# Designed miniproteins, single chains, continued (5), part 83

Each design is a single chain, and the fold is of that chain. pLDDT is the mean over its residues in the fold that is shown.

## One batch from the design tools (miniprotein)

Design m18869
Fold by ESMFold2-Fast:
Order: sequence, then C-alpha cells, then structure tokens
Structure m18869 (fold): chain A 111 residues (1-111)
Amino acid sequence: MKTRTVTVENGTGTASVEGTFKDGEAIARAELVLDSEGDAKLRLAVTASNGATVLEPRSPTVEIKNASKKKQTASAEVRARVEPGKEGTVTAHAQLEVKNGKATLTVTIER
C-alpha cells in the first residue's frame, strides 16, 4: 500500500498527487482544483507500462459543488493489471473531502 495526501485551503488552487507502484510500473496521478465558490473537481489518471494494462475508466472525474458549509466526500477508482501472466490487479483510489473551504485529496495504490 502506498498513500499520498495533499490539502488545498481557501480559494482557487491546484494540487497534484502521484503514487508510483513499481510492480508493472503503474503510476496514479490525481489533480484537485478548488474554486472560489467552494466547488471542487478531482481527476484521477493511471498510466501503466512494461506489460501492465489500465482497465476502463482510465481517467475518472468527480465533482463536489457548494461544499463550503458542510463536509462532503467523493471518490474515484482506476484498476490496472500490473503483472503479465499473473492475475494481479492493483487499485488506485482517490478520496476527496471538502469542508469549510478546505479540500483534502488522498491517493492510495493497493494490491
């Protein structure tokens, strides 16, 4: 399990988080934008190489609107097969939490 967390507070900002999984070279990257109206948008993309294959959907996007006054969460997942000839699936999971003008993004790669 490999995890990375990034926080964006108050206003328009972009935060990028990358988790690298070396088993079949799968890389998960999530980007978060929090605008001045409290709207948050998360995009998760996974890239695979060395015989690893990303399963659809490859680049899911989720949005939270008007999240400035209460806690709201959204999540996105992408799965990849990382070992040719072995049935091994890795899941990249991105969790978005927004509360009181603060957005927290957590990206995890699990096998």
Scores: mean pLDDT 70

Design m18870
Fold by ESMFold2-Fast:
Structure m18870 (fold): chain A 73 residues (1-73)
Amino acid sequence: SMDVAIQAANEAANRGPVASVLQALYETLRKHEEELDPENSETHAREALGMVAPLLEEWAQEKSTAAADEIAR
């Protein structure tokens, strides 16, 4: 779920900035999906975050700033 993914990211962020990266990703996805499908934007964001959160946790162990650049693009 979204809450579990954010919680895991926040715990990882105490070791790096991954929580801010996941939060920015979620906000960007929600904003984009709200323009296309406001009723399902949260579901779409949760699905995307569920796929990405484990990868971001793995990434945080190697390259803590790179994902922020990906989100900014």
Scores: mean pLDDT 58

Design m18871
Fold by ESMFold2-Fast:
Structure m18871 (fold): chain A 56 residues (1-56)
Amino acid sequence: ATAADRARAKALADEIRKNKGKEGVFEVHPSTSPAAVDIVVAAARTAGNKVVLKEV
């Protein structure tokens, strides 16, 4: 791994930590793929964020 790769990983970890526990509201259009929504929600919850889905 390069120094740039380590710096990027640290910056991402800091952003995840900074936003951890914050509630995110995702507006879901009826035409949005359920599989795509599941992937995004799973990733956000794994990062420790609370997720609220709202249909538009």
Scores: mean pLDDT 58

Design m18872
Fold by ESMFold2-Fast:
Structure m18872 (fold): chain A 104 residues (1-104)
Amino acid sequence: RPEPSASQITEAADELIRLGEEVARQAERAGHRDAAEMVRTAIELVRSARREYEADPGDIEKLTKYLFMFIAASSSILLAARQVGREVEEEAKERIRKIEEILA
């Protein structure tokens, strides 16, 4: 019955959004503007899904949507980081693992 608290879910989302903004800036600086915009779009979808979930935390459909947007954003961040370079990809991968540990 141990499950992540609402505050742990919020903390994980805030860290993912922060990482995404960092990776998007690095991708843009590296000339990968489409990758940067994809990450920013994914982050906005996470923000929207989080708002819907926080307004109705008992709604399993909203929670499911939020989790799917979280996974999609993580994938977009990793893809963009890979386009920037191996060092950025490894840092993003490590940060995402730590974020997943907050939810475990």
Scores: mean pLDDT 83

Design m18873
Fold by ESMFold2-Fast:
Structure m18873 (fold): chain A 65 residues (1-65)
Amino acid sequence: SSIEEFVRNYTGPLRDLLQLYEKEYGIKFDASRLDLSLRPGELPEEVQQALIDALENKEPFIPPA
């Protein structure tokens, strides 16, 4: 999907990506357990997929354990 490609190839920090989605779509994320300075593509695959799923469904992001 376009969201998957956008997230996986995003060159900024995760913090900026999450702020962009909160601003544009009103989606609130609890990402306190993640290093928000990393690029999304630097996160473990399971975390990347959970983020993509949350954004596609416009649901709160819940990081996998």
Scores: mean pLDDT 72

Design m18874
Fold by ESMFold2-Fast:
Structure m18874 (fold): chain A 82 residues (1-82)
Amino acid sequence: SEIDKYIKEAEKLAKETGKAMAELARVGGPEFLDRVRELQEKVLELLNKAYSSKDPNTVKKYVEEIKKIADEARRLAEEARR
C-alpha cells in the first residue's frame, strides 16, 4: 500500500511537470524545446523506475527526484513569462 501511495504521488507530479513544461514550450523560444524534452525524458525514466521498484524507500527517492524536476519546470515557466 505504501508503494501504491508513492506511485500515485509520482504520477501526480509527472502530470504537474508535463503542464509546466507545456507552458515553458509555449512561452519559450526554440532553444527551450530541447531542454523541455530532456526534462520530460528524465521524468519518464524516473516514473518507469518507480513502477519497477518493490522497495517503498526507493520509490520515495524517485518521487523526490520527480518533485525536484517539477519545481524546476515551474520556475523556468515563470521566468520565461517575465
Scores: mean pLDDT 80

Design m18875
Fold by ESMFold2-Fast:
Structure m18875 (fold): chain A 66 residues (1-66)
Amino acid sequence: VTKEELKKEIEYLREQKKIAEARGNDEAVQVLDDRIKLLEELYKKGDVSEEELTQAIRDEVTRYTT
């Protein structure tokens, strides 16, 4: 996973959050907000490995698709 891919994912999730807010889905808004914040922290940390980033993203996809 590259920093550019992570940034693209954050932008995508921000758009999804706006859609959820427009629909009044407060639960989805909270999940998306928490996801965005976690990815932003990983991006800022900068010293995480590519494998660590890949594993974190995989766990997050599993957690938030249920």
Scores: mean pLDDT 71

Design m18876
Fold by ESMFold2-Fast:
Structure m18876 (fold): chain A 78 residues (1-78)
Amino acid sequence: SPVAERIIELAESVEGSFEIDISTLARILGVTPASASKAVEELARQGVPNLYLTIRDGKRVLQKTGGKPVSLEEIRAA
């Protein structure tokens, strides 16, 4: 989907690792949380390298592994 493609593009633009909740991801992308959630589920089914859907404290989180930890919220704010 177009949203899933934008998530891959965002992940590829970040040279480090990150972890971001679906609501914050949706805000950064300018889409609804439901759209972001669906796109992340699509990516999890595709098995995109170093990009995973996980759960922390009952919340769904998108995680990219490899490299230095980076805050996507801070990147958006800058």
Scores: mean pLDDT 74

Design m18877
Fold by ESMFold2-Fast:
Structure m18877 (fold): chain A 96 residues (1-96)
Amino acid sequence: VQQGRQLFDQGNQLQDQGQLDQAIQLYQQSYRLTQDSDPRLAALSLTNLGSVYSSQGQYDLAAQSYDRASQLYDSLGNTQAARIMRRLSDSNRRKA
């Protein structure tokens, strides 16, 4: 859990610095480490991954990341976050 959080926080820092490829790698690692142990952090990692892919014009990958985040938010009972993720996924698919 601590390793997943640290990777997520480092990913945020790199994204803020415009180091998008490195941020992607850290969010992917955070997601893999947390998907079974901390689904909320896994959903946040997928959300940020979708945002980075979208900013790079990788709209299909962004849509897939948001869809996975939506599924995790639904499983956590966060229906509003899930709806937002579905809308972001749909929007990105229309640009692909």
Scores: mean pLDDT 86

Design m18878
Fold by ESMFold2-Fast:
Structure m18878 (fold): chain A 93 residues (1-93)
Amino acid sequence: SAAARFGRVHVAYFGFARGGDRAALGLVVVAQGVPMEEAERIAAELARQAEEGLREAGFAEVHVVLRVLPEGTPEAERQAAIAAAEEEVRALA
């Protein structure tokens, strides 16, 4: 069921950084054949599961950088969102 829901978003970027027991995770997802509200709901569930997994792995501080882009987002805007997420992940770790 989760896999079927996640198939409605394209993961354009997945990044991870850590500093000691602090973790930062970046996700940039693009909606596929669903309204933005649904894509945002799916992306939030992905982020929640990732945060939970990192806390269970022993990270005391977990930060998730989440960006949800509409279907048909131009390549330049997608790359800008990825670059911004990468920079924020590095800064938070």
Scores: mean pLDDT 82

Design m18879
Fold by ESMFold2-Fast:
Structure m18879 (fold): chain A 87 residues (1-87)
Amino acid sequence: MIAEAERAVQELVEAAKKAGDYSAVLAVQKAIAEAAAALPDDASEAEAAEAVLEATKKEMEKLENKELAELAIRAAELAAEAAKAAA
């Protein structure tokens, strides 16, 4: 459900704020931009969410903070699942 994905994003932001490390949040934003640039104009929301998940996983591999990386991947997974269920 979309609300679960939103909650996971909030958990990521709060963890980043507590750690004073916003690298995961910035990496997610970059992953979203990369996925959007690669997607065709007629892509479904489910295809877009899956592309964001793939891009997020690739960006998170480069992150030193593994806890923030896991939270970012979880948020993207929940968003992809919600989009797939809504389709």
Scores: mean pLDDT 78

Design m18880
Fold by ESMFold2-Fast:
Structure m18880 (fold): chain A 86 residues (1-86)
Amino acid sequence: SEKEKLRERAERLREEIEKALELGIIEPELAEKLLEAIDRAEEHLDDVEKAKAVSKEKLAEIEREIEEKEGIEEFEEKAEKRKKEV
């Protein structure tokens, strides 16, 4: 269902934002604003599409910052280790 797809995307966005916050890639204030926008949008279906479009662009910016942060090397090492342990 459309509602279920939107919830899944909201969860993925929250996970990415939380990960970026944990790595110190984004400021807590920005993370809080993004999470609040997603929470608000989830209550209103028409707003979810808007938040999704804006969040995609912001998520791409966060991914770029992750690549350029000193912490990304450690993050990639942890990801490779998990892949090897499977």
Scores: mean pLDDT 63

Design m18881
Fold by ESMFold2-Fast:
Structure m18881 (fold): chain A 72 residues (1-72)
Amino acid sequence: SHAAAGAAAGGALGARAGGAEKGYEMSMQWANDGGTEKAAEGARKGAEAAREEGVESSYQGLDQAAKAAAEA
């Protein structure tokens, strides 16, 4: 769903800004379990599913916001 895709994107941004520690820990767990390749495959399938639900319009909104910020 669009809401789930937005939540996932927000989580990724949160990981970068202040959740890096948790993201790093999860990455190490996947590597230890030999799941790094499976994690990458899951991410690709998730991205394809989100695109099929038409979240491209959300990316257009982000592009417009970035343009407005650059002009401010």
Scores: mean pLDDT 52

Design m18882
Fold by ESMFold2-Fast:
Structure m18882 (fold): chain A 71 residues (1-71)
Amino acid sequence: SDLAEEVANRAATAAAQGNGSEAVKIIEEGRKKGLSDEEVIKAVQYAIDTALAMGRFDTAKELEKLRKELE
C-alpha cells in the first residue's frame, strides 16, 4: 500500500541517519494508522538492512530488538 511504502521509506531514511528513535516512532505511528503486522515487520526489516548498509550498527541493534518484540 502507499502508506506501507511511505512508512518503510521514512523509517529507512531515519535509520540511515543513525536516528533509531525516529525510525521506531515512524513504524509505531504506521501501526496505529492501520499497517498490517506483515507490513510493520517488513518496514522494520528494511530499516535494519538500511542501517547495516550505512554502518549504523547501534541503530540496527535497536531495530532488531523492536523486530523481536513483534515476533
Scores: mean pLDDT 87

Design m18883
Fold by ESMFold2-Fast:
Structure m18883 (fold): chain A 61 residues (1-61)
Amino acid sequence: SGEEQGKNAGELAGALGASKEAAEAARRGITESGDTKGGGQRARELVGGNDGKLAAQAGAL
């Protein structure tokens, strides 16, 4: 479920060059919200800036 989706988003964020913090934020955000859009927004709030954008992009893929 959301946990597996979150893990995949975190790994993808890392592959896109996101920081460890952004990758972890992507994983947590999607796991908690169950939605890539909401998860991306949460990740952006946690790390901000460019790292947040990369986490949101990973969640959308």
Scores: mean pLDDT 66

Design m18884
Fold by ESMFold2-Fast:
Structure m18884 (fold): chain A 89 residues (1-89)
Amino acid sequence: MTKEEAVEELAEELRALAAALPSLAHLTDEELREAARRLIESLLSIPEEERDAAVERAIANQASTASPAEAAAEAALLRKAKELALKVK
């Protein structure tokens, strides 16, 4: 999978979340794609063996400040981004 393919798949996940989360509802397709790109590039900058720990740490940090629904959605998004980053050549 290319980086651009991973970005497009994650952008589709973000669009689905935008329908469920009012905080994302005002974002354009371009803004959602840019957010997806930044997240994929961030994960690609982390050594593969450290990505699991980094994602779980990010999820734990969010749990202290987000609602349960927001925390669950963000956790799912971060884990999906990690899976996509692992498939990037």
Scores: mean pLDDT 76

Design m18885
Fold by ESMFold2-Fast:
Structure m18885 (fold): chain A 95 residues (1-95)
Amino acid sequence: SDDLTALSSITAGNKALKAGDYETAIKHFEHAEKVGSTSLQARALYNRGIALYKQGNYKDAIDDFRRSYDLAHRSGNDVLRDRSLKNLEKLEKEM
């Protein structure tokens, strides 16, 4: 299923993120966003936002945390919604 493919891509992206391979992580999270449900899109965008932040791509990270907030809110993932909001507010203050 598309959601199993998205979850597999999130897992691969997280492995790359932990290894410091931010380019590879971003590509995996982009794939997860394209094929996943609203809930998995929210998770992929949050994780891509972290990778973009670590690269110093703050404006793209802000966009991803904002989208993750919206999709997490719509899918009822309050924990991810609040994490996305906290990172969004932090980055907007640093710009």
Scores: mean pLDDT 90

Design m18886
Fold by ESMFold2-Fast:
Structure m18886 (fold): chain A 84 residues (1-84)
Amino acid sequence: MPKMPTDDDEWLETLATLAAGLRGHLISQGKSVEEATLEVAQWIASRVEDPLLALRKMIEYMELEESDPARQVLERIIAGELEI
């Protein structure tokens, strides 16, 4: 599948909105915040040319607080501590 560019701010904001919706849906189906966030990160990585840049922008656009478990999972992925 062709991957989407990661340097378009309008597209990245749209992606962050879709990612938030997908995470919410997965949590509603019984997944933990950590599990749902990992699945969303994997979905983003499959769609973008630079997944680390996209994940950093998603944290910004979703306005995730430092104490949010979702932000903790995304930061671990960005740091290479968690595989996607």
Scores: mean pLDDT 73

Design m18887
Fold by ESMFold2-Fast:
Structure m18887 (fold): chain A 96 residues (1-96)
Amino acid sequence: MELKEVTFTFAYDISGNPGRVRAKLNAEQIKTLEEGKGFVDVLKEAHERGETIVIEGRGAAHVEGVLDANNIKYELTPEAAEAIKRAEEARKKFLK
């Protein structure tokens, strides 16, 4: 089955910023995402195939938390990396 690179909104942060994911998916996986379900299962299957999963957007911290909890490896865009860094600094300040 032919794989197509797809970007979709996975989650929104508390401020309404989108956390997006980019991955190479087959037609069945794309259909599942269009139905608004199976997001974690689709990404886990793509990861098990050896596909690169990329997190994008300012809401990236919420997406990263879900992927980390499911042992899914990912890459970050510069914007996503900065958003996660800011979220980590906020957590460190709260825990002090």
Scores: mean pLDDT 77

Design m18888
Fold by ESMFold2-Fast:
Structure m18888 (fold): chain A 92 residues (1-92)
Amino acid sequence: AAERARELALELSRLPAERQREIAREAEARIAELEEAIEAALADPAAAARLQAQGEAVVRATRELVERGEATHEAAVAAAALVALELAEEIA
């Protein structure tokens, strides 16, 4: 998850900021469609703990890229949203 988020943040930083925001919104909309499946999966404490650890790793990895000036904040947000969508689709 963390390495995928880094790759996406770097790739998305090459796009216009408007497209970066659009990608984040599209990913968030798709995650919303999967909310019931995500909620059901999170009823398992082991699955919830694994997803929390992956989410924390993604946030840390993308934050480091932004702090180094290697990715834009908007690209980091979009990358995190896309990885969250990939994880949500794996659960659903």
Scores: mean pLDDT 81

Design m18889
Fold by ESMFold2-Fast:
Structure m18889 (fold): chain A 94 residues (1-94)
Amino acid sequence: MLEEAKKLIESANISEEKKKKLLELIEKLKEAIENKDVEAVQEYTNKLHKEVGEILHTEDLSDEDEEKLTKAVLLVYKAAKELAEEQGKEFVLE
């Protein structure tokens, strides 16, 4: 899931600064998932969701690029929720 989300972000036609920020959040999410740190996964998933929301609001994106970023967030959310459920915890999207 995270590797697919990473590829979607890398292929999206957005500014390099914003792309770098999203990819840094994906790397932090990967580390948090490997450590089974549900609180860190929730924090970075919420940060990714907010950053993508800002990009969708502030940049003139093609429908294809909007779909790529939205799909990336959904893939990350699914991975975060699955980890939380495995650890017996609730996932809350802020």
Scores: mean pLDDT 81

Design m18890
Fold by ESMFold2-Fast:
Structure m18890 (fold): chain A 119 residues (1-119)
Amino acid sequence: MELVERAKELIEEARRLLEAGDYEGALAKAWEAMRAAVEAGDEELLEEAAELIVEVLEAAMGRRLSPATRRMLREIAIAAVRAGLEDLVFGDAELWDASDTSEEAARAAVADARARMEA
């Protein structure tokens, strides 16, 4: 399967779910799109999918986020998805055993950022 085409399809599906008000579905498809973009090595699609995650969160909260908060969320989302890819993280796994910790830390950081924004 062509990963670039898969990432584009997932982004389009996520946008349709966002427009339909299915924020949970849109978020899930945007995460899948980010994984496909990282696997394809397409930085532009990765940033587009991360931006879509921010757009879904803004819509779900009913508010526009500051540019600094949007950038923080995009950076955390990208870090989390990169940490979830074994081919990139575990390519050096024999040299560092913190991969599981970094993946858990990245997920915790995304959850913490969301909680802080909901406060």
Scores: mean pLDDT 66

Design m18891
Fold by ESMFold2-Fast:
Structure m18891 (fold): chain A 73 residues (1-73)
Amino acid sequence: RDAEIRNYQAGSRGYKNGRDYYAEKTGKEAKLYEEKGDLELAKKVREEGKKKVDEYTALQDKYDKLRQQLLDS
């Protein structure tokens, strides 16, 4: 149980780091396109980055819920 809680917490943190990384990277790339006046490319970069951020957020949520279920039981 305790090992599982720690494992889910570590996984959640890993996915949070991945989410934060893609959010920052995407923001920088999109801003570069916005500065060039390529608003359509900037939007596409933000949409692609959002998919990665959403993916990692869903994984973090899953691990947080699994951890919470163990704490509640």
Scores: mean pLDDT 81

Design m18892
Fold by ESMFold2-Fast:
Structure m18892 (fold): chain A 64 residues (1-64)
Amino acid sequence: EKEEIVAEMEAEGFRIDTSDFTPEELRLLLEIVRELRAVPPQDSADARGTANAAAIKRAREKLK
């Protein structure tokens, strides 16, 4: 439900103007945020970049 997705995003510090967004678009953003939050602390910026890229890819795959 769109309202539930918006509430979850706001709880994570993200404010979205949802007037022109579809639930699918909001769900993609929420999944990206969730995957990024699941990435453990990395020892270097390069490792963090690699892990973040993989997390974003996983979020996009979940919606297929």
Scores: mean pLDDT 70

Design m18893
Fold by ESMFold2-Fast:
Structure m18893 (fold): chain A 80 residues (1-80)
Amino acid sequence: MEEEIEKLVNTFKEKAESEIKDIERRAQELADKLSAQAPTPFEAEAYRGLAEGLARKERDEVNKKYQEEIDKAIEELKSK
């Protein structure tokens, strides 16, 4: 049981890390694009901050989603 739980947890962690890396890559591309198009340095800094904030929220959402999946799977295993 514990070995199966650990394997399942590790699988979800790998998926979460993969999605987080994709989010970080997209956020960096967005920050670079918006900063290049910004009319002023002040707006460029604001856009970079917004891109970082968006990435953090998406990362938190991914982590919450996988934590919920892990909790559900553990509950199913314990119900037997």
Scores: mean pLDDT 79

Design m18894
Fold by ESMFold2-Fast:
Structure m18894 (fold): chain A 99 residues (1-99)
Amino acid sequence: SKTIDLGEVKETTTIQPGDILRAGGVYMGNGLFSGAVGRVVSKAPSIGEEIDKQVEPGQSILVDILAKGPITVIPTPHGLRLEGLNSENAEIKKITVLN
């Protein structure tokens, strides 16, 4: 299986079932996230619920997420668009706190 870092995606990339999607960001409190983690949580709220149990406001994190279905990552001028991602096909494998 591959690990695809969302911070390194420069062109449309397909994540296959069994691959790991890596997203970085800051937990801002009240279920709010910055960066690629915020994009993931907007599509898969279950990921945000699990992070909320383990992370404090202000902490920078990297989250490794197992894809259980195909996910298309599309860079846009307004940030990454994630297609096919939902709470049913995403599972946290690891949360790393960076601060």
Scores: mean pLDDT 88

Design m18895
Fold by ESMFold2-Fast:
Parts: sequence; C-alpha cells; structure tokens
Structure m18895 (fold): chain A 61 residues (1-61)
Amino acid sequence: SERERLLAEARRVAAELAPLARNPERFMQTLDAELARLSVEQLRELVRWLRLLLAHERAKA
C-alpha cells in the first residue's frame, strides 16, 4: 500500500539521520511511535521534510 511504502521510506531516511541524534536508538523508537499515528498525507509531508534535512546535512561537508 501507499502507506506501507511511505513508512518504509520514512524509516530509511530517518535511519540515515539517526547517527546525528544524541541517542539514535531512542530517536528511532520515538519516530516509530509517531509514525503509527500519522495519515498518508502527513507521512508524505514528513518524508519530504526528512529528505530535505538529509540533503542539507550531506551538503554541509
């Protein structure tokens, strides 16, 4: 489903951002709990923002 695809993409991008968190394991656990509450539209927007954050972090060198 579209929701399953967006959940997988959100987790993939978040996993790449997790090493920047003070506690990567806690960050991923908190994210998974929040993802369960989001609509498809909210997930689509979240994935978009996570991709932008990852692109900015990669560009900083």
Scores: mean pLDDT 81

Design m18896
Fold by ESMFold2-Fast:
Structure m18896 (fold): chain A 59 residues (1-59)
Amino acid sequence: SPAEQERQEKARIAQTLSIHDGDVRETAKSLGMSVGTLKRRFKAYFGVSPKEFYDSLKS
C-alpha cells in the first residue's frame, strides 16, 4: 500500500541518517540522492530537517 511504502521509506531514511551519525552528505550518498532531495523528503516525512531530527534524538 502507499502508506506501507511511505512507512518503509521513512524508516530507511531515518535509519541511514543514524548509521552515518547524522551526516547528511553521507546519508544522501548512501541513499543515492542529492542532499537537496534528502532534505526535501525528510521535511515532507518528518516536518523537520535531517539535522534537526538527528539533534532531537540526542536530547
Scores: mean pLDDT 82

Design m18897
Fold by ESMFold2-Fast:
Structure m18897 (fold): chain A 66 residues (1-66)
Amino acid sequence: LTDEQKQQLKDAIKKLAGATDEQADKVVALIEQGRLDLAGAYLQTVLGASKEQAEQVGKLALELLK
């Protein structure tokens, strides 16, 4: 991921899940590692995001990883 794409993911995570900068950075790191299942689990279980919100983040991540 480029720095701009990382910032786009971070902004989406913060907006959709109400995450802090540190929490959003952790999710972005998991996405960069290809650990999308863990990123989705973190969004839903730790950040309290809905399934739909986690799916929106996952869709964006997959588009950026192409």
Scores: mean pLDDT 82

Design m18898
Fold by ESMFold2-Fast:
Structure m18898 (fold): chain A 66 residues (1-66)
Amino acid sequence: MEKVKEEIDRLLDEAVAAYRAGDASATARHLQRLFELAKKYGIEDEALERFTAALQAVHAEQQAAA
């Protein structure tokens, strides 16, 4: 279980990095893999919470740069 959460965190970090780089294809691929793992291990709610927290952090950073 811990290794799965670690993999989800890694995929989320890679998705955020791809999103910042404007690579929609890479972003979608990493997010798809992340949610596939979350579904397989029954932690979709936790994965969604981590995703929304990361998205909020990105938006806060962009707002501060505006």
Scores: mean pLDDT 78

Design m18899
Fold by ESMFold2-Fast:
Structure m18899 (fold): chain A 85 residues (1-85)
Amino acid sequence: MDGIEFIEFFNKVVEEVSKSDLSEEVKSRIVKLLQEAAYYFNEEKYEEAAAKLRELAALLQQNGLEELAEEAEEKALELEELAEK
């Protein structure tokens, strides 16, 4: 995963969540996890960024956003691979 792929994923999650009927509290928590993941990604702390994306995936799954949750898990795995290299 590169910075462009991360930004595309970030924007996709924000767009889909903003269009959802989720509570503002849940939307706020999702955005916070995305921002924390982006912070760690920009610091090249890919293991920590992956952990935040896994937390995001769990929250998305709990709220019926299964496809976004699967994509978040995929991105977390890509970041874990980057951390090992």
Scores: mean pLDDT 83

Design m18900
Fold by ESMFold2-Fast:
Structure m18900 (fold): chain A 84 residues (1-84)
Amino acid sequence: ISERLRELAKEWADVPEAQELLLRAADAKTPEEMARLAGEAAQAVLVEKGEEAAKELAKRAIEILKEAGLISDEVAQSALDSIE
Protein backbone atom coordinates (compact mmCIF):
# COMPACT_ATOMS: atom_id res chain seq x y z
CA ILE A 1 0.00 0.00 0.00
CA SER A 2 2.75 2.52 0.87
CA GLU A 3 4.29 1.94 -2.59
CA ARG A 4 0.93 2.59 -4.30
CA LEU A 5 0.45 5.84 -2.36
CA ARG A 6 4.01 6.90 -3.25
CA GLU A 7 3.30 6.14 -6.91
CA LEU A 8 0.12 8.25 -6.71
CA ALA A 9 2.24 11.05 -5.18
CA LYS A 10 4.51 10.95 -8.26
CA GLU A 11 1.46 11.58 -10.49
CA TRP A 12 0.84 14.82 -8.55
CA ALA A 13 4.41 16.20 -8.52
CA ASP A 14 3.11 19.45 -10.06
CA VAL A 15 1.11 20.05 -6.85
CA PRO A 16 3.91 19.82 -4.24
CA GLU A 17 1.56 20.20 -1.25
CA ALA A 18 -0.56 17.25 -2.42
CA GLN A 19 2.55 15.18 -3.20
CA GLU A 20 3.93 15.78 0.31
CA LEU A 21 0.58 14.87 1.93
CA LEU A 22 0.35 11.62 -0.09
CA LEU A 23 3.91 10.69 0.93
CA ARG A 24 2.95 11.33 4.57
CA ALA A 25 -0.14 9.15 4.07
CA ALA A 26 2.12 6.33 2.82
CA ASP A 27 4.04 6.52 6.14
CA ALA A 28 0.90 6.80 8.33
CA LYS A 29 0.42 4.22 11.11
CA THR A 30 -3.40 4.12 11.19
CA PRO A 31 -6.09 3.91 8.47
CA GLU A 32 -7.72 7.04 9.92
CA GLU A 33 -4.53 9.12 9.63
CA MET A 34 -3.89 7.75 6.13
CA ALA A 35 -7.41 8.67 4.97
CA ARG A 36 -7.17 12.14 6.56
CA LEU A 37 -3.88 12.91 4.79
CA ALA A 38 -5.23 11.61 1.47
CA GLY A 39 -8.28 13.87 1.90
CA GLU A 40 -6.02 16.86 2.60
CA ALA A 41 -4.07 16.02 -0.58
CA ALA A 42 -7.34 16.06 -2.57
CA GLN A 43 -8.17 19.47 -1.03
CA ALA A 44 -4.75 20.82 -2.09
CA VAL A 45 -5.38 19.58 -5.65
CA LEU A 46 -8.85 21.21 -5.60
CA VAL A 47 -7.29 24.60 -4.80
CA GLU A 48 -4.51 24.32 -7.41
CA LYS A 49 -6.06 22.25 -10.27
CA GLY A 50 -9.83 22.31 -9.71
CA GLU A 51 -12.66 19.89 -9.06
CA GLU A 52 -12.06 17.26 -11.78
CA ALA A 53 -8.42 16.74 -10.75
CA ALA A 54 -9.35 16.60 -7.05
CA LYS A 55 -12.03 13.97 -7.73
CA GLU A 56 -9.58 11.85 -9.71
CA LEU A 57 -7.01 11.90 -6.87
CA ALA A 58 -9.74 11.12 -4.31
CA LYS A 59 -11.07 8.16 -6.33
CA ARG A 60 -7.56 6.73 -6.74
CA ALA A 61 -6.76 7.12 -3.03
CA ILE A 62 -10.06 5.52 -1.96
CA GLU A 63 -9.43 2.55 -4.28
CA ILE A 64 -5.87 2.09 -2.93
CA LEU A 65 -7.14 2.12 0.68
CA LYS A 66 -9.94 -0.33 -0.16
CA GLU A 67 -7.65 -2.76 -2.03
CA ALA A 68 -5.22 -2.72 0.91
CA GLY A 69 -8.06 -3.59 3.32
CA LEU A 70 -7.52 -0.42 5.36
CA ILE A 71 -11.11 0.74 4.86
CA SER A 72 -14.25 -1.36 4.45
CA ASP A 73 -16.08 -1.72 1.14
CA GLU A 74 -18.96 0.23 2.76
CA VAL A 75 -16.69 3.15 3.75
CA ALA A 76 -15.05 3.15 0.30
CA GLN A 77 -18.42 3.13 -1.49
CA SER A 78 -19.76 5.94 0.72
CA ALA A 79 -16.68 8.07 -0.04
CA LEU A 80 -16.91 7.37 -3.79
CA ASP A 81 -20.64 8.23 -3.80
CA SER A 82 -19.86 11.58 -2.15
CA ILE A 83 -17.58 12.63 -5.06
CA GLU A 84 -19.50 11.17 -8.03
Scores: mean pLDDT 76

Design m18901
Fold by ESMFold2-Fast:
Order: structure tokens, then C-alpha cells, then sequence
Structure m18901 (fold): chain A 62 residues (1-62)
């Protein structure tokens, strides 16, 4: 097990909680959980959850 992959998974889980429980933008959440760019965050989140952060937020709040 690679420690960096575990840290990435924890950050993605934290991002999902923030997307579900706050009105913060995808960009703000990406930066809060330690991503250097929104594009990199969106790619990693989509790979992990099967939906983009914007889609995840829209389905939960729309």
C-alpha cells in the first residue's frame, strides 16, 4: 500500500463531505482539501466516484 494513495483517498472523501454539506464552489473545495488545481481535482474525483464534482454537487443540491 502506497501512503500517498491513502492520503489522496482521504482528501477525496473529505471533498465529497464538503460538496454534500456546504455551498462552497468545486474550486474552493479542491483547494481546501489540498489540490493544486481544480482540473486535477476533477479528474481524480471523477476516477474515484464515477461522477464529476459538479455533477455530484448538482444531484445533491438541485
Amino acid sequence: MVPEEEKKKERLKRAAILLAGTDLSVREIAYKVGWKSQSAFTKEFTAAFGVSPSEFKAELHA
Scores: mean pLDDT 76

Design m18902
Fold by ESMFold2-Fast:
Structure m18902 (fold): chain A 61 residues (1-61)
Amino acid sequence: SMADRLAAGLVAVGASPEVARAAAEAIERKDTEGVRRAMAQANPGARAAIGGGALGVGLPL
């Protein structure tokens, strides 16, 4: 799924598997609040990647 591929990319930039999964699922569901919560738990590199993924699917951050 798109969420699985996104989660794998987030782990590659240093996100924990839990944060990566939460962010990917929030992006897939178009859950802006869920994305913001995941970003708050992420390292700077993963935070940037989560933001890019959310913008790529049209989420207002």
Scores: mean pLDDT 80

Design m18903
Fold by ESMFold2-Fast:
Structure m18903 (fold): chain A 68 residues (1-68)
Amino acid sequence: SVEQVLAELDKRRAELLARTSDEGVRQQIQDVTDFLKKLLREGRLTPEQALAAMRDIERWARSEEARS
């Protein structure tokens, strides 16, 4: 359900932020996840698309930390 996926996005954001030290990367994780939640609430993304986008955020954030 949309409600379950919103909770999963919040959980995964919290886990990602706990292992991210760069303030700029942390801010982008927060902002992009908030935008993703908004699109999901508005029905502009399916639950499956929202989870796929969250996976892309996690992959991106790991790549940014690896550059440091």
Scores: mean pLDDT 85

